# Designed miniproteins, single chains, continued (2), part 72

Each design is a single chain, and the fold is of that chain. pLDDT is the mean over its residues in the fold that is shown.

## One batch from the design tools (miniprotein)

Design m6472
Fold by ESMFold2-Fast:
Structure m6472 (fold): chain A 71 residues (1-71)
Amino acid sequence: MPERLRAAVEAALRAAEAGDLAGVRAALAEIQAVVREAAEGSEEVREEVEKTARELEPLVARTAEAVRAAY
């Protein structure tokens, strides 16, 4: 699950850098799916997702900047 969240954020960044809005939307949908699964999963899974999200915070910021630059 945490690896899946990281892969989705990395995919969003690459799609944003390429100007692929459909790819960005697909990656955001995957991030939402991972977060939803974590919320419905065990406390341990939620803790790992929170830790991974914190570690990915700089990459999420870069994705937001890339999307903003594309517009």
Scores: mean pLDDT 70

Design m6473
Fold by ESMFold2-Fast:
Structure m6473 (fold): chain A 62 residues (1-62)
Amino acid sequence: KKEAEELIKQAAELYKQGSDENKVKAQSYLNKAHNLLDADSLEEDEKVSQEIAEQFQKLLAE
């Protein structure tokens, strides 16, 4: 969902700032994004986790 994508983007921006507080906040945003991507099964939950990690890593590399 668009809301989850925005949270992942904000998390990456916070993580790039480098403070301990911002890293904790970034992790909170990633957790919120995961919760927004409702998963009906354990298999789907694993897929959602992988997609979030891939998006986050891509944004960090840019």
Scores: mean pLDDT 75

Design m6474
Fold by ESMFold2-Fast:
Structure m6474 (fold): chain A 71 residues (1-71)
Amino acid sequence: MLKEAQELIKSAEELIRQGEDAFRVGDRETALLSYEGAIEAAEKASKNPKTKKKAEKLKKRAEEGRDRVRG
């Protein structure tokens, strides 16, 4: 569980970075998919109390990124 939660945190961070990069170059479809993937990974990681705080912060960042892409 903990190792999986830590891997989900790393995945969420990487997906947020990919979403930011894609949005910067105008690839809105890839940006949206990356941010949505980051939200899912962060949400799964938030189920572990040791990663919950970090996961909640990443989820918020990914949601803000997704919302920026949409409008």
Scores: mean pLDDT 84

Design m6475
Fold by ESMFold2-Fast:
Structure m6475 (fold): chain A 67 residues (1-67)
Amino acid sequence: SMKEAYEKVLEIVKKEVGESKENEERIKRALAAMAKQGNKAVYEAAAKHFGLSVQTVKDAAKYAAEE
């Protein structure tokens, strides 16, 4: 589901940069911006960085934009 995709991205980010309210808000806004842009290259770069599928990153971005 889109929610599970979003939670996977948050879990990875919390492990990499540490848990903080500011970091969670930044990631949420970054994902929402990705959804607004709809740029395939940006999704592919994010998928490679997180070790996730492009579809998972798209689902996470859409969830962040709609929540």
Scores: mean pLDDT 79

Design m6476
Fold by ESMFold2-Fast:
Structure m6476 (fold): chain A 69 residues (1-69)
Amino acid sequence: DLEAQVAAARAKIPELAAELREHEEEAREALATLEPAPSAMQELRERFPELERAAELLEALLEERVAAL
């Protein structure tokens, strides 16, 4: 049961799950505060790949821990 394994992994490594959540919240808030202007969209495109990359890394680490359960 994937949900049970994910819950166990989150209980074991709560910092990784919290960081993944924080990155998602930061990305959402940044989108909400930026104006839909060409320059703002360019900055968003350059910054968000880093946040997505960090989130993907954290998710990959979480998946490795889930697989180890």
Scores: mean pLDDT 63

Design m6477
Fold by ESMFold2-Fast:
Structure m6477 (fold): chain A 70 residues (1-70)
Amino acid sequence: KELKEKIKKLSPLEKERYDTLKLVEEAHQANDPELFEKAAEEARRLFDRIRNLTPEEIQDLIKAYEEAKK
């Protein structure tokens, strides 16, 4: 519904962040330590992605944040 519409406006990196949060939610629901470890690994990969972003990708991310606030 509303969440799907907001996701369409996000940059690919923001979408990866959302997918990582969904993994955390699934880990809590399953109460599985291995799923928590998997979620932590995905979060770390997302952080590495942010660190290696080009100036153009950073600009797109900023625009995505501003659009998501509406």
Scores: mean pLDDT 66

Design m6478
Fold by ESMFold2-Fast:
Structure m6478 (fold): chain A 65 residues (1-65)
Amino acid sequence: MEELARELAERYGLSVEAVRRIAEIVLESIKTGKSAKEALEELAEEEGVSYDTVERVAVEIALRL
């Protein structure tokens, strides 16, 4: 996970902390069966990036879990 977080941060122009936060949201969504959309939209606004960027990172994390 740590190596993946660094790789995704570099590729998408995010901080490693932002990628870790996306991973936490993805894991919570998997555990609860609830949509991650609202939490990811909030994170995109907080980080000043597009939702598309955050969603793409979330998908890549989910595929590597």
Scores: mean pLDDT 81

Design m6479
Fold by ESMFold2-Fast:
Structure m6479 (fold): chain A 97 residues (1-97)
Amino acid sequence: SKIDEAIELIRKAQEYLKNGDYKKALEYATKAAEAAKGVDDELQAQALYLRGQALYKLGDYDKAAQDYQEAAKLYESVGNLLYAEEAARKATIAKKK
């Protein structure tokens, strides 16, 4: 299913981020966001948050801020207010770079 695909791609993106492979983290987070889009808003938020982290590490601060803001809105829409606030905070930091 698209949900199972998104979960596996999120797992891979997270592992690449932890290992410092930001280009692969970006690739897998992008695939995860596409798999989750219109299927599961919380998985889409998680994928966009991971993509934002990869973009930030790669120095693409404007795109990172956009992904963090979209993740924050999606987390808010599903009632995950703690992750929404964290994503909004990271968007603000990225905008100041």
Scores: mean pLDDT 91

Design m6480
Fold by ESMFold2-Fast:
Structure m6480 (fold): chain A 89 residues (1-89)
Amino acid sequence: SELEEETRRLAEIISDAIERLGLSGETQAALLEAASLAAKAVESGGDYVEEARRAIERAAQLAIEDAGPEAEPYAKQMLEAAERMVEAA
């Protein structure tokens, strides 16, 4: 499904951000929580999509605070994936 594809894309973006950016443990935890909620949205057939979107928005903000401009491309991709997940659910 499109929701499953966007959730997989989100997980890849989050994994890359954690690997490539100098992120705090708090920011890494927020990113992993966002990925977990996105997976729950797929498993539930679209429930938790709004919770996932809010978690993604928070994690993106924290990533920018930690890594600055270097995090902006990752944040943008995560927010785009979140928007497509909401549209697909």
Scores: mean pLDDT 85

Design m6481
Fold by ESMFold2-Fast:
Structure m6481 (fold): chain A 101 residues (1-101)
Amino acid sequence: SVEEIIEEIAKLAREYGAEKLAKLLLGEEETDNPDVRMIVGFLKKMAENPEKIDELYEEFKKLMESADFEDAAKELGLKDKEALKELLEKAKEIVKEYAKK
């Protein structure tokens, strides 16, 4: 079900216009941007650990409050860091739904 969670998050990313994020999540592309790598890595960690989703989301939210992800969000194909935050909130909901199955 980790693969199914990642596919649903990639689909969500495409709905936001974040095609690069979708390709990175599916392993179709790589990135040298450490902030982009951190975002992708966190989404994968959430998919791999659905039982810890609330803890992982709060950890990432705290990281986003202390770091500037504006450029990383734009590189991923998102409008701004607020769009990235909305995407992450919806990704958390997807992971929670799969944790119930």
Scores: mean pLDDT 82

Design m6482
Fold by ESMFold2-Fast:
Structure m6482 (fold): chain A 82 residues (1-82)
Amino acid sequence: LLEEARELAEEARRLVEEARERARRGDLRGAIELYRRAMDLLIEAARLATQAGDSELARELERELREVQEELARVEEELRAA
């Protein structure tokens, strides 16, 4: 469970980095897709961390999820403004 949570979190972080890169080059739709996938992985990772009893990891993942949600909202707004 903890190892699975860490693996999902690592994958989510990679997707966030790719989403940021896509957003920088103007691929806003591609960035949105990757942010959504990253959010799904972070939600599952936080759930697994909670099930494993690692409240500290769960809180860290919930914080990362909020940050990704804010980044997604900004990119969605940019797409609407285009």
Scores: mean pLDDT 87

Design m6483
Fold by ESMFold2-Fast:
Order: C-alpha cells, then sequence, then structure tokens
Structure m6483 (fold): chain A 80 residues (1-80)
C-alpha cells in the first residue's frame, strides 16, 4: 500500500524529472542558443535528474536530494 508520504515523495521526484527533461529538450532544440549555453543547461538538467533518482533510491534523504535538484533546475532555467 502506498503511504501518503511515499506518494508525495514520488510525485515531487517525478515532477522534477519531467521539468529537467523539458529543459534538456529546449536546450537541444533551441537553435538560437549558443552551443556552450545549451551544453550548460543540459549538464545542469542531468544533475537534477541524478538527484531526483537518488531521492527515489534513498527515501531517508529524499528532501535533501530534491532540494539540491531544485537548485540545479533553477540555475538551468536562468541559463536559458
Amino acid sequence: MISREQLWRETEAALLLMEAAVLKRIAEDGSDLPEEQRKKVKELADKAIELAVQAIRDPENWEKYLEEARKYLEEARKAL
């Protein structure tokens, strides 16, 4: 049975993964962005994905991983 806390944790992680995937796609398909800027956005989004996956794998530390992932996504958005 899925607990409310587990559902919340997995939902938060899934939303961050989706946002990171969207940012990677924008960077890949954004023909008006410099190559170095596109690479930076992809690297930041990849770091956010790694952290969101870690939050699912290590549920005891999920809040720390998701908080760090959010910081990487914010930095990626600023780089766009």
Scores: mean pLDDT 79

Design m6484
Fold by ESMFold2-Fast:
Structure m6484 (fold): chain A 110 residues (1-110)
Amino acid sequence: SLTVPKVTKIEDKEGEYLVLDARNVIALTALLPGLLSDEEIAEIYGEEVAKAFREFEAVAKQNPIDYDALLEAAKRLAEAVKKKFPNSPFTQKLLDAFVEYVEQLKELAK
């Protein structure tokens, strides 16, 4: 029998998209052309960033998303990445924009 694919609402995928956005932001700080795996994040950025990313992913994958916890996890991830590139204005601004993006998502979820 033909299985009709289950249409999932965008909201049901929000956590997956947030994790992809975080992977893209991290890759951009290394000027890499694609998404980084968990292993690549640990290898390139170290365990502090890898741990902060895993904590962000765990919060983002909750349903419903706790946006207070998500914002705190986003801030921890941003600070961990910024510490690796303290002299990069690009990295500082990119991670500040990522945190601001998560703050806007929290406001929209009210």
Scores: mean pLDDT 77

Design m6485
Fold by ESMFold2-Fast:
Structure m6485 (fold): chain A 92 residues (1-92)
Amino acid sequence: DAAVAELRRFAEAARAHGLDDLAAAAEEMAELLAAGTMTREKHVELMRRIAEVMAAHPETAAALAASLGYPVSPEEVLARARALLARADALE
């Protein structure tokens, strides 16, 4: 699954940028998706964890995205993180 491979690459890049909590959440998401064991509750938890780290470190997250070939501004990262948090809250 291309999505699982992309999440693992994202986790590696996150760890390289010192975002260990983001890397752990992305790796857990990849493992659950690969195993077919993702639950709605776990998906909401992981979305919230990822979004909280991105919202706390938007400049670092933007640099991480650029290292993966996805040029994005810190403001765009922050906006996307806030949208993910709102979605996680709505699903809870």
Scores: mean pLDDT 82

Design m6486
Fold by ESMFold2-Fast:
Structure m6486 (fold): chain A 87 residues (1-87)
Amino acid sequence: KTEELIERIRALRKEAVAKMKELNVPEEKIAAIEAEFDRAIAALEAKDYETAARHLRVAARLLLEADPSLRPLAEELVKLAEEALKL
């Protein structure tokens, strides 16, 4: 359900930000990724599932570009994007 998906995305956002800070990812890249998470959440709240999935996929790509060790989080975002499209 939409509420459960939003909570999972918020938890993943918190984990991603913490890991990026530990990896010394530049602040502007962290901000760009946070913005994509926030856009995805806003789209889900508006029940715009296609837009939400798009922003989750952008966040996943940016995580992979930031550091290869973020791949598991990026893969989880891709799964959440697929779940959003099933709503």
Scores: mean pLDDT 88

Design m6487
Fold by ESMFold2-Fast:
Parts: sequence; structure tokens; C-alpha cells
Structure m6487 (fold): chain A 84 residues (1-84)
Amino acid sequence: SMEEQREVSHIVAALIRASTSEDPRNLQAARELARGVRAFDEGDLESARRHLERARRLLEQSENPDPLLADAIDLLERRVREAE
């Protein structure tokens, strides 16, 4: 759907933006989010959830947490819940 395409586009945009971040916690959070996306695509919901938990903790430890990353984590967490 257009809504799902919009959500995927948002996650991709968040990952691209984070790749240019000077904040190491935002970069680490983006790395964990990317692993969560991969696990979700493979149908490993437990692994996806663990990576999302790590991403959120890393983002919370950032001095300047990226709001795009926070939104992307929320979106994928919702998709994981819907898939259960």
C-alpha cells in the first residue's frame, strides 16, 4: 500500500541521514535498526525485537538523539507487532 511504501521510505531516509551523523550513538542505533530490518525481512521477529531494543537504548544514550531514527524505530516496532 501507499502507507507501507511511505513507512519504508521513512526508515530508509532515517538510515541514510544517520550514516552522515557525527554522533556515534546515532550511528550505532542506525546499525542496530538496519539489523532489525534485516531480521524482520527474514521473518525472525525475536531477533528483530532485540535489535530494536538495542537501537532504542543507544538512541536514548545520544546527546542529540535523531528524531528520524526514533520515528523509524517506532514504525518497525509497530510492523513487528502486526506480524505476530
Scores: mean pLDDT 83

Design m6488
Fold by ESMFold2-Fast:
Structure m6488 (fold): chain A 73 residues (1-73)
Amino acid sequence: MSMEERRRRVEEIAREVEEEMRRNLPPGVSDFTAEAHGERVEVTAVPESNDAMPAAIEATRRAQERIRRRFEE
């Protein structure tokens, strides 16, 4: 895979994961973003309150696991 193909794949994975997570936001999470940063995808879940922080952390973990699996395909 060339650097250009890799960048395109990272951007595609970021877009897909962000769309999927935004459609399936867990209770307590108000928003979700996924952004391509070079050869990585960085994700952020926004908790509705401090009490919802565990839900936001879990959402971030699941998204990162999904991203890892997409790169290993």
Scores: mean pLDDT 79

Design m6489
Fold by ESMFold2-Fast:
Structure m6489 (fold): chain A 55 residues (1-55)
Amino acid sequence: MEEVLIEVTEETTAEEVKQKVVDTAKAGKKPVVDASKASDEARVGALEGYAEVKK
């Protein structure tokens, strides 16, 4: 399974992170979120994205 790094900055919205995680997982790739510079909102978006793809 290919890993795709999703770089998240303070300007990245929660919805944008969630969508990138979902799209990456639906493409058969493993989404890896780099949240080192992410806002708390973006981190929540990433968690929601992962929850969506675990169905």
Scores: mean pLDDT 77

Design m6490
Fold by ESMFold2-Fast:
Structure m6490 (fold): chain A 74 residues (1-74)
Amino acid sequence: LEAAIAALREEARADPRLSPEARLLLETFLHESTHASPADARRAADRLLGLFEREHPEVVPFVRRLVERLMAAL
């Protein structure tokens, strides 16, 4: 789990398409997912995906892949 979170954090930091607000929400999602129930993690993932669909629909497949990888590591 820790390795997966670290990898996702680095990928998000390196992606110039992410706004500062989107990066903050992704960081919050990763932090909460470490200590959250599966239901809370899913709710956080839904919020993150909703933000990207609104701001940058082109990066939704990227964000969805990160979320799926994290959920598989839980």
Scores: mean pLDDT 68

Design m6491
Fold by ESMFold2-Fast:
Structure m6491 (fold): chain A 81 residues (1-81)
Amino acid sequence: MLSEDEKRLLLSVATLAYKDVKEGKMSVEEAIEAIKKAIEKHKIKLSDETFEKIVEVIRNSVKNNESVSKFAEKVREILDE
């Protein structure tokens, strides 16, 4: 299971990356890469299934023009599994 510190870190990285995508500062692929680099840098043991769920939430949230707050809520729910 992820620690609370690991969950907070991943939630922060994902939320900031999504905000940058919405503001046109970052592509979806760059956002996914930023999250992947954070996982690698901090040696976070995240299952491939959980990572793919986060990627799907990013893609669907961009497609639906979801708010940053709603995006963060969905990512938090995935990390709390």
Scores: mean pLDDT 85

Design m6492
Fold by ESMFold2-Fast:
Structure m6492 (fold): chain A 82 residues (1-82)
Amino acid sequence: SLADEAAERVRKFVEETRKKLKEAVENGYSDEEIKKLADELRRKGIAWLEENIPDPALRWTAILYLTYEINKIRDEILEEKK
């Protein structure tokens, strides 16, 4: 279903974001660089959902969930870096 496709894509974006932010920490990225990378990955995920999910309610819900999860990962990674 479209809902299953949206959920799977959000899950993949979240997983990719966690991996990329962890790699950025290992490569010595500053807090500012990590925040910028998280913002870039969030924008890419939102852009995909806006282009590919035609149902407005499902699209908006997916965007909110993606934004929440990426911000949560960003904050967890920044806290662990301290």
Scores: mean pLDDT 85

Design m6493
Fold by ESMFold2-Fast:
Structure m6493 (fold): chain A 96 residues (1-96)
Amino acid sequence: MTPEEKEEYEKRVEEIIRETLKKEGRDTEREFKLRLLLYKAVKYMVEKKWEEAKKYLIEIAKILGYSDEEIEEFLKEHGEGELFRELLRKVAELEA
């Protein structure tokens, strides 16, 4: 994918997320940011770009109230895949 195609694709995804959240009555900036970051993390995980995915997972964790020390400890003990699962559980608890 060219850089231009990637930018157009990312803008389209942002528009879809915004419209979906509006339909659900949940168009807050916090929910938009969480949905966008989750999308980017999953995208990079599927592409096996774990360093890029890790950056988005860390940002999600910070929004959810985890400290830098808690995030580093979790990553050392469990890795990026388990961090993703933990963040999904926390987001699901907030959405319930």
Scores: mean pLDDT 75

Design m6494
Fold by ESMFold2-Fast:
Structure m6494 (fold): chain A 77 residues (1-77)
Amino acid sequence: SKEEVEKLLEELERLRDQLIKAIQDKDWDRAYQIAQQMDKLIQQIADSGDEEAIKKAQEITKEALEAIKKAVEEKLA
């Protein structure tokens, strides 16, 4: 349902913010757990077939990935 999809998107946004904070705090165990929860939500949103929701999930995922990439690059320098 639309209500279920909206709740999944809201939860994904909350997890994105928590993931970014975990990365900033260098709490890699928490970041890994959050990433697993995000992956599960992304699959549920994809399974919904809601094109707009899938697009929003992709944007949220891209933001999370860029934050992870930046943190990893700083660790490798």
Scores: mean pLDDT 83

Design m6495
Fold by ESMFold2-Fast:
Structure m6495 (fold): chain A 74 residues (1-74)
Amino acid sequence: SVADAVARLNAATAELRYATQLVKEAGHRDDPGLVNMAEALAKKEGIPVEEARKRLRDLTAEHQAASDALLAAE
């Protein structure tokens, strides 16, 4: 349903926002070296970078699927 799609979108958005915040917190340096969201998340959570990348990929796919469901409902 549209309500389920909204709930999924909000949940995925919150988790992506958390990962974005971790990158911002790690990025307070004069050197603008690329801080990958997956690397920042992996370091913060103590998980392998590959697992962090999978989690971010799954969240991005969920966000896209929820967005597509909302567009289809319009």
Scores: mean pLDDT 69

Design m6496
Fold by ESMFold2-Fast:
Parts: sequence; structure tokens; C-alpha cells
Structure m6496 (fold): chain A 67 residues (1-67)
Amino acid sequence: SEEEARRKYEEDRAYKEEVAREQGVPVELADVPLPEETKKVAEEVGEKLREIGDKLEEGLKKGTLEM
């Protein structure tokens, strides 16, 4: 229902504002935890990004990073 979606949006917004205040950053930069379904997709993407980051870090240590 649209009413449930709006309530969830209001709860999410209030939570984002609370997290932003705790982190001392603007709401747009607040690191808010995503829903579990989105977390699973983000975990798969995050694992690939972490592997790229790990390779970049090793490349920087070896001085083999090419632009």
C-alpha cells in the first residue's frame, strides 16, 4: 500500500537524520544500513570492489599500478 510505503519512507528518513547527527555529516553523506535484500546485492558488489581495492593496494605497494 502507498500508506505503508510512505510510513517506511518517513521512518527511513528519521533514521537517516539520526545517523547523520551521530556521525556529524550531512544527511546525503550519512552511511545508513540498507535492507537485507539490498545488502546481499551490495555484498556481492562489495566483495568485487574489495578484491579490486586489494589488488590496487598490492599494486601500490609493489609500484606496479598503471593508469
Scores: mean pLDDT 64

Design m6497
Fold by ESMFold2-Fast:
Structure m6497 (fold): chain A 100 residues (1-100)
Amino acid sequence: ALSKEQIAEHFLKLAEMIKNQLALFKKYYEQNPEMSDQEALDALAGMLREAATLITDPAVREALLAATDEIRATAKSVDEAVEAALAFLDELEAEVRKRA
């Protein structure tokens, strides 16, 4: 059985991977200026939803999925969506560290 500390460490490593994927997506978007903001926002939301499937803690997974839906509904630009996703991940990391 995984300890609470091991579950926290696993999530923190996954959060770094998601942040790296966000940086790569931003570069991809910048290299494809013909891509519409709506197509880019849909692709970003899809990437975050796929990343959520790798989260073993159901509460953390559901929190990321809910945040992704809100970001997709409210973000006016890809930059705003990426910034909101990074801020949310930082908040989740802080919460997980407090519980470990």
Scores: mean pLDDT 82

Design m6498
Fold by ESMFold2-Fast:
Structure m6498 (fold): chain A 108 residues (1-108)
Amino acid sequence: DELKKELEEAERRFREEFLALAERRGPLSDKDVEYLERVVEEVIRIIKERAEGEKKKNPSITEEEMYEKMIEELERLTEDLRAAVERGEPRGELTALLMEAIRKVLEE
């Protein structure tokens, strides 16, 4: 499935950007990277559950449309993270969760 591959690529890009953002704020140990990777997986899980839930409520939504929604939300979240760094204020629940994870790692 082509969209599943595109989703996997969107997940990798999101993970890479988030870790790069965290690294720019301070040096990361292997333990820090492991923790942040778990936070990334949790956020991806939430995004997938939301899209799957919408498909369950509306059977006219195709599997392809569901994956497109997941990709769209991951791309939007990546942009929201960049904006949060520039403004110093997270906008949205998932952005706040990700910024808090970076803060915890840097405070040890």
Scores: mean pLDDT 81

Design m6499
Fold by ESMFold2-Fast:
Structure m6499 (fold): chain A 94 residues (1-94)
Amino acid sequence: MEEIEKLEEKVLEFVRKNFDKYSIEQILAAAAYLIATGEEEVSKEKIDLLVKNMDRPAPIPAIQVLLDAAPTVKSLEDIEEAVRKAIEALREQL
């Protein structure tokens, strides 16, 4: 679906743009939120709340793939790979 491809591009753009501004945990939480909601942006305050409370709008299998990668993620490339795997899991559900 074109919408899934656009979602992947938007999430990857967010990750690339913000990788130096946030911790790996914050970037992964933000990516999970964007994948779950389909929103284009997430505020720093919302990211901080997601990390602090682990409260997410919709826990879905694609989000679990991203979270399971968190202990092994150390670089921008690792985050991008985790995002691509999460989006692939989302495509399999549709």
Scores: mean pLDDT 71

Design m6500
Fold by ESMFold2-Fast:
Structure m6500 (fold): chain A 62 residues (1-62)
Amino acid sequence: LDERLERLLSQFSPEEQEWARHILERLDRLIASRPDLSEQQIRDAYESLLRSLEDLLARQRA
């Protein structure tokens, strides 16, 4: 996982960090089982997940 994700996760509660790690692990396994996915599709999937996590963090701070 990249530094952006690690910094984002460090701002979450332990429960949310565990949930996010679980989702990331599932995504990683799905990608590993799907060699038909292009590198662009893989990047888009991770980017969508990062945006979702950023939205979640923003809502919690509101």
Scores: mean pLDDT 75

Design m6501
Fold by ESMFold2-Fast:
Structure m6501 (fold): chain A 69 residues (1-69)
Amino acid sequence: DEREKILDELAKGKLSPSADPALVLEVSEEMAKIAVEKRKKYRKEGKIYEPILFEEVAEELKEKLREEE
């Protein structure tokens, strides 16, 4: 999955110059949505100060991409 590859490269801070810019934007937007939803969930659970780790967001998006296959 090209989106999963982009996620791994973003996590390492080394995005490939051959990566599709449209897919990079899509992945970034989906990560932002997941982070926002995790923050809302943590607030509802009383965990207002719980950190949202990039690794957790990336892993959750990878699981969603696998379910779309």
Scores: mean pLDDT 72

Design m6502
Fold by ESMFold2-Fast:
Structure m6502 (fold): chain A 55 residues (1-55)
Amino acid sequence: VKKLAERLGTSEETTRRILERTEVRIEGDTVIFPVLKLKATIEDLVNNLPAKRVK
């Protein structure tokens, strides 16, 4: 979360609230999107790299 907030130029709290409202799960540096069945690292999200789909 902290690394994502720093790269987006926003606060950790704002980033956390956005992730919470999208019903995502955070495991260390990995972000899981249950609704989208996506698994991506914070680094992938920041660099707009393709996310891995989890089934």
Scores: mean pLDDT 54

Design m6503
Fold by ESMFold2-Fast:
Structure m6503 (fold): chain A 69 residues (1-69)
Amino acid sequence: MEEELKKTVLGLTKLVEEGVLSYRQAADLIEKETGVKVSPAAFRRLARAVRAGDEEELRRLIREILEKN
């Protein structure tokens, strides 16, 4: 689950940056693909960590999200 969620977040962050998806649409797609509930605000935090190249923060946020489910 953690690795699957990370892969999905990386792909969707790229699509949001390219203007293909909104944060809300990306969050909805995560739930549809992984079954994990992610708010648009939580996805924005994930996307920020991806853009910063902060692997440790990305892993921390993913674990926090999984604990809430």
Scores: mean pLDDT 81

Design m6504
Fold by ESMFold2-Fast:
Structure m6504 (fold): chain A 93 residues (1-93)
Amino acid sequence: HMEEAAQKAIEALKAGNVDEAAKYVVEMTRILLEEIEANPEKRKEYIKKAISLLKQVLDAAREAAPTLGEKARQLAEDIENLVKSLESVYKLL
């Protein structure tokens, strides 16, 4: 289900809608939390999947930044920071 949210974020960026893309990134975070709460033993697996998908959205945001400007750059920075935080947590698990 997180894959669908990631795809929708990328599609929103291609359509020029950074605010919509940001909503799907938030949805990805909610799905991640819900999956971890339901199956704590799979936390490492879910975090690894989230990192992979967020990196795909990050690449799309970076590609969109020259066209969509500051909002796309800020979204890319926010996603990069989220990825770095999740990678740090993953290494401790």
Scores: mean pLDDT 89

Design m6505
Fold by ESMFold2-Fast:
Order: sequence, then structure tokens, then C-alpha cells
Structure m6505 (fold): chain A 90 residues (1-90)
Amino acid sequence: MEKEKAYQEALDETLRLIEEIDPSVAEEARKAAQQAYQAAKDSGLPEFAGEVGMRAAVALVRTHNPEAGERVRKRYLEILKKKEEELKKS
């Protein structure tokens, strides 16, 4: 539960970041994230759905705009690292 919520929050934050950096791909990235998120839940991996969604969104941005994708990837890793540290202390 805690882990699932943390990754969902990280996904939401990553999608906002994509919209700020490259709004032209934000909707496609959101759709890719939602599809990956749902696929993970359907596979019995709800705890990882947010992380899988983030990876799909970042990959799409990198494919469309490599420079924006690297900026998003760097910030996504920082977001994920912070959430993982919070989970270790709880």
C-alpha cells in the first residue's frame, strides 16, 4: 500500500514535469503511462504500476525529443530516489 502510493505520486510528479519541459508530447506520454500502469495492474503487479508508468512516459519523451527525454529521465530518477528513501525510513 505505502509503496504503491509512493510510486503513484512519483508518476504524477513525473507527468507534470513532462508537461513543463515538453507540453507537445505530454498527452502521448500520459497515454503511454496509463497503458503501462494498467498492464502492470492486470499482471498482478499493482505495487509497481506507477514505476512502470513512469518508465513508459520517459521512454516516449526520449524517443520523440532526446534532449527533453534526458532532462525528464534525470528528474525522474531523483523523484524515484527520494520516494525509495522515504519508504526505507517508514
Scores: mean pLDDT 78

Design m6506
Fold by ESMFold2-Fast:
Structure m6506 (fold): chain A 96 residues (1-96)
Amino acid sequence: MKIPELFGNEEVEKKILDILAEAFGISKTFLENNPGVQFLLRGIAKKMVKILKEKYPELSDREIAEIFLKELGVKNPSKEVIDRVAEAIKKIKELP
């Protein structure tokens, strides 16, 4: 499976931001109306895809999600948060 090209396509970038917004419980309307949140999610998206390129396929989506959350400063992520981020990783890997 190919990891999507990192930010060479504005449509792919927008899809990654939408996927991450859903994973963190951010509504699409709130995201669209808050440029500062968009900026933060872009930084988060770049970090996630970098970890994916370094660790996939050696690590599972769940293990990558745990590394990603710890890199964001989440010391002890809940199972629910890990599962949501793992699902976001899966969706990002399915992008063209």
Scores: mean pLDDT 74

Design m6507
Fold by ESMFold2-Fast:
Structure m6507 (fold): chain A 62 residues (1-62)
Amino acid sequence: AAPAAVPPERVIGGLEVDPEKGTVTLSLRSPDGEVLAQKSAPADDDEALHAAAQEIADAYRA
């Protein structure tokens, strides 16, 4: 899990690593615990991880 790098406004960022599958799951949650956006990508693919983060940002804005 990654620490919060920015002050929380209305969303909480989360990062989970699954070592058995070699995947990273990125999520945005409300302070009430509702999942606002979630995306998974292979841990060894920096381009896919960057794309997943961008999709989450776009989904949150849409």
Scores: mean pLDDT 69

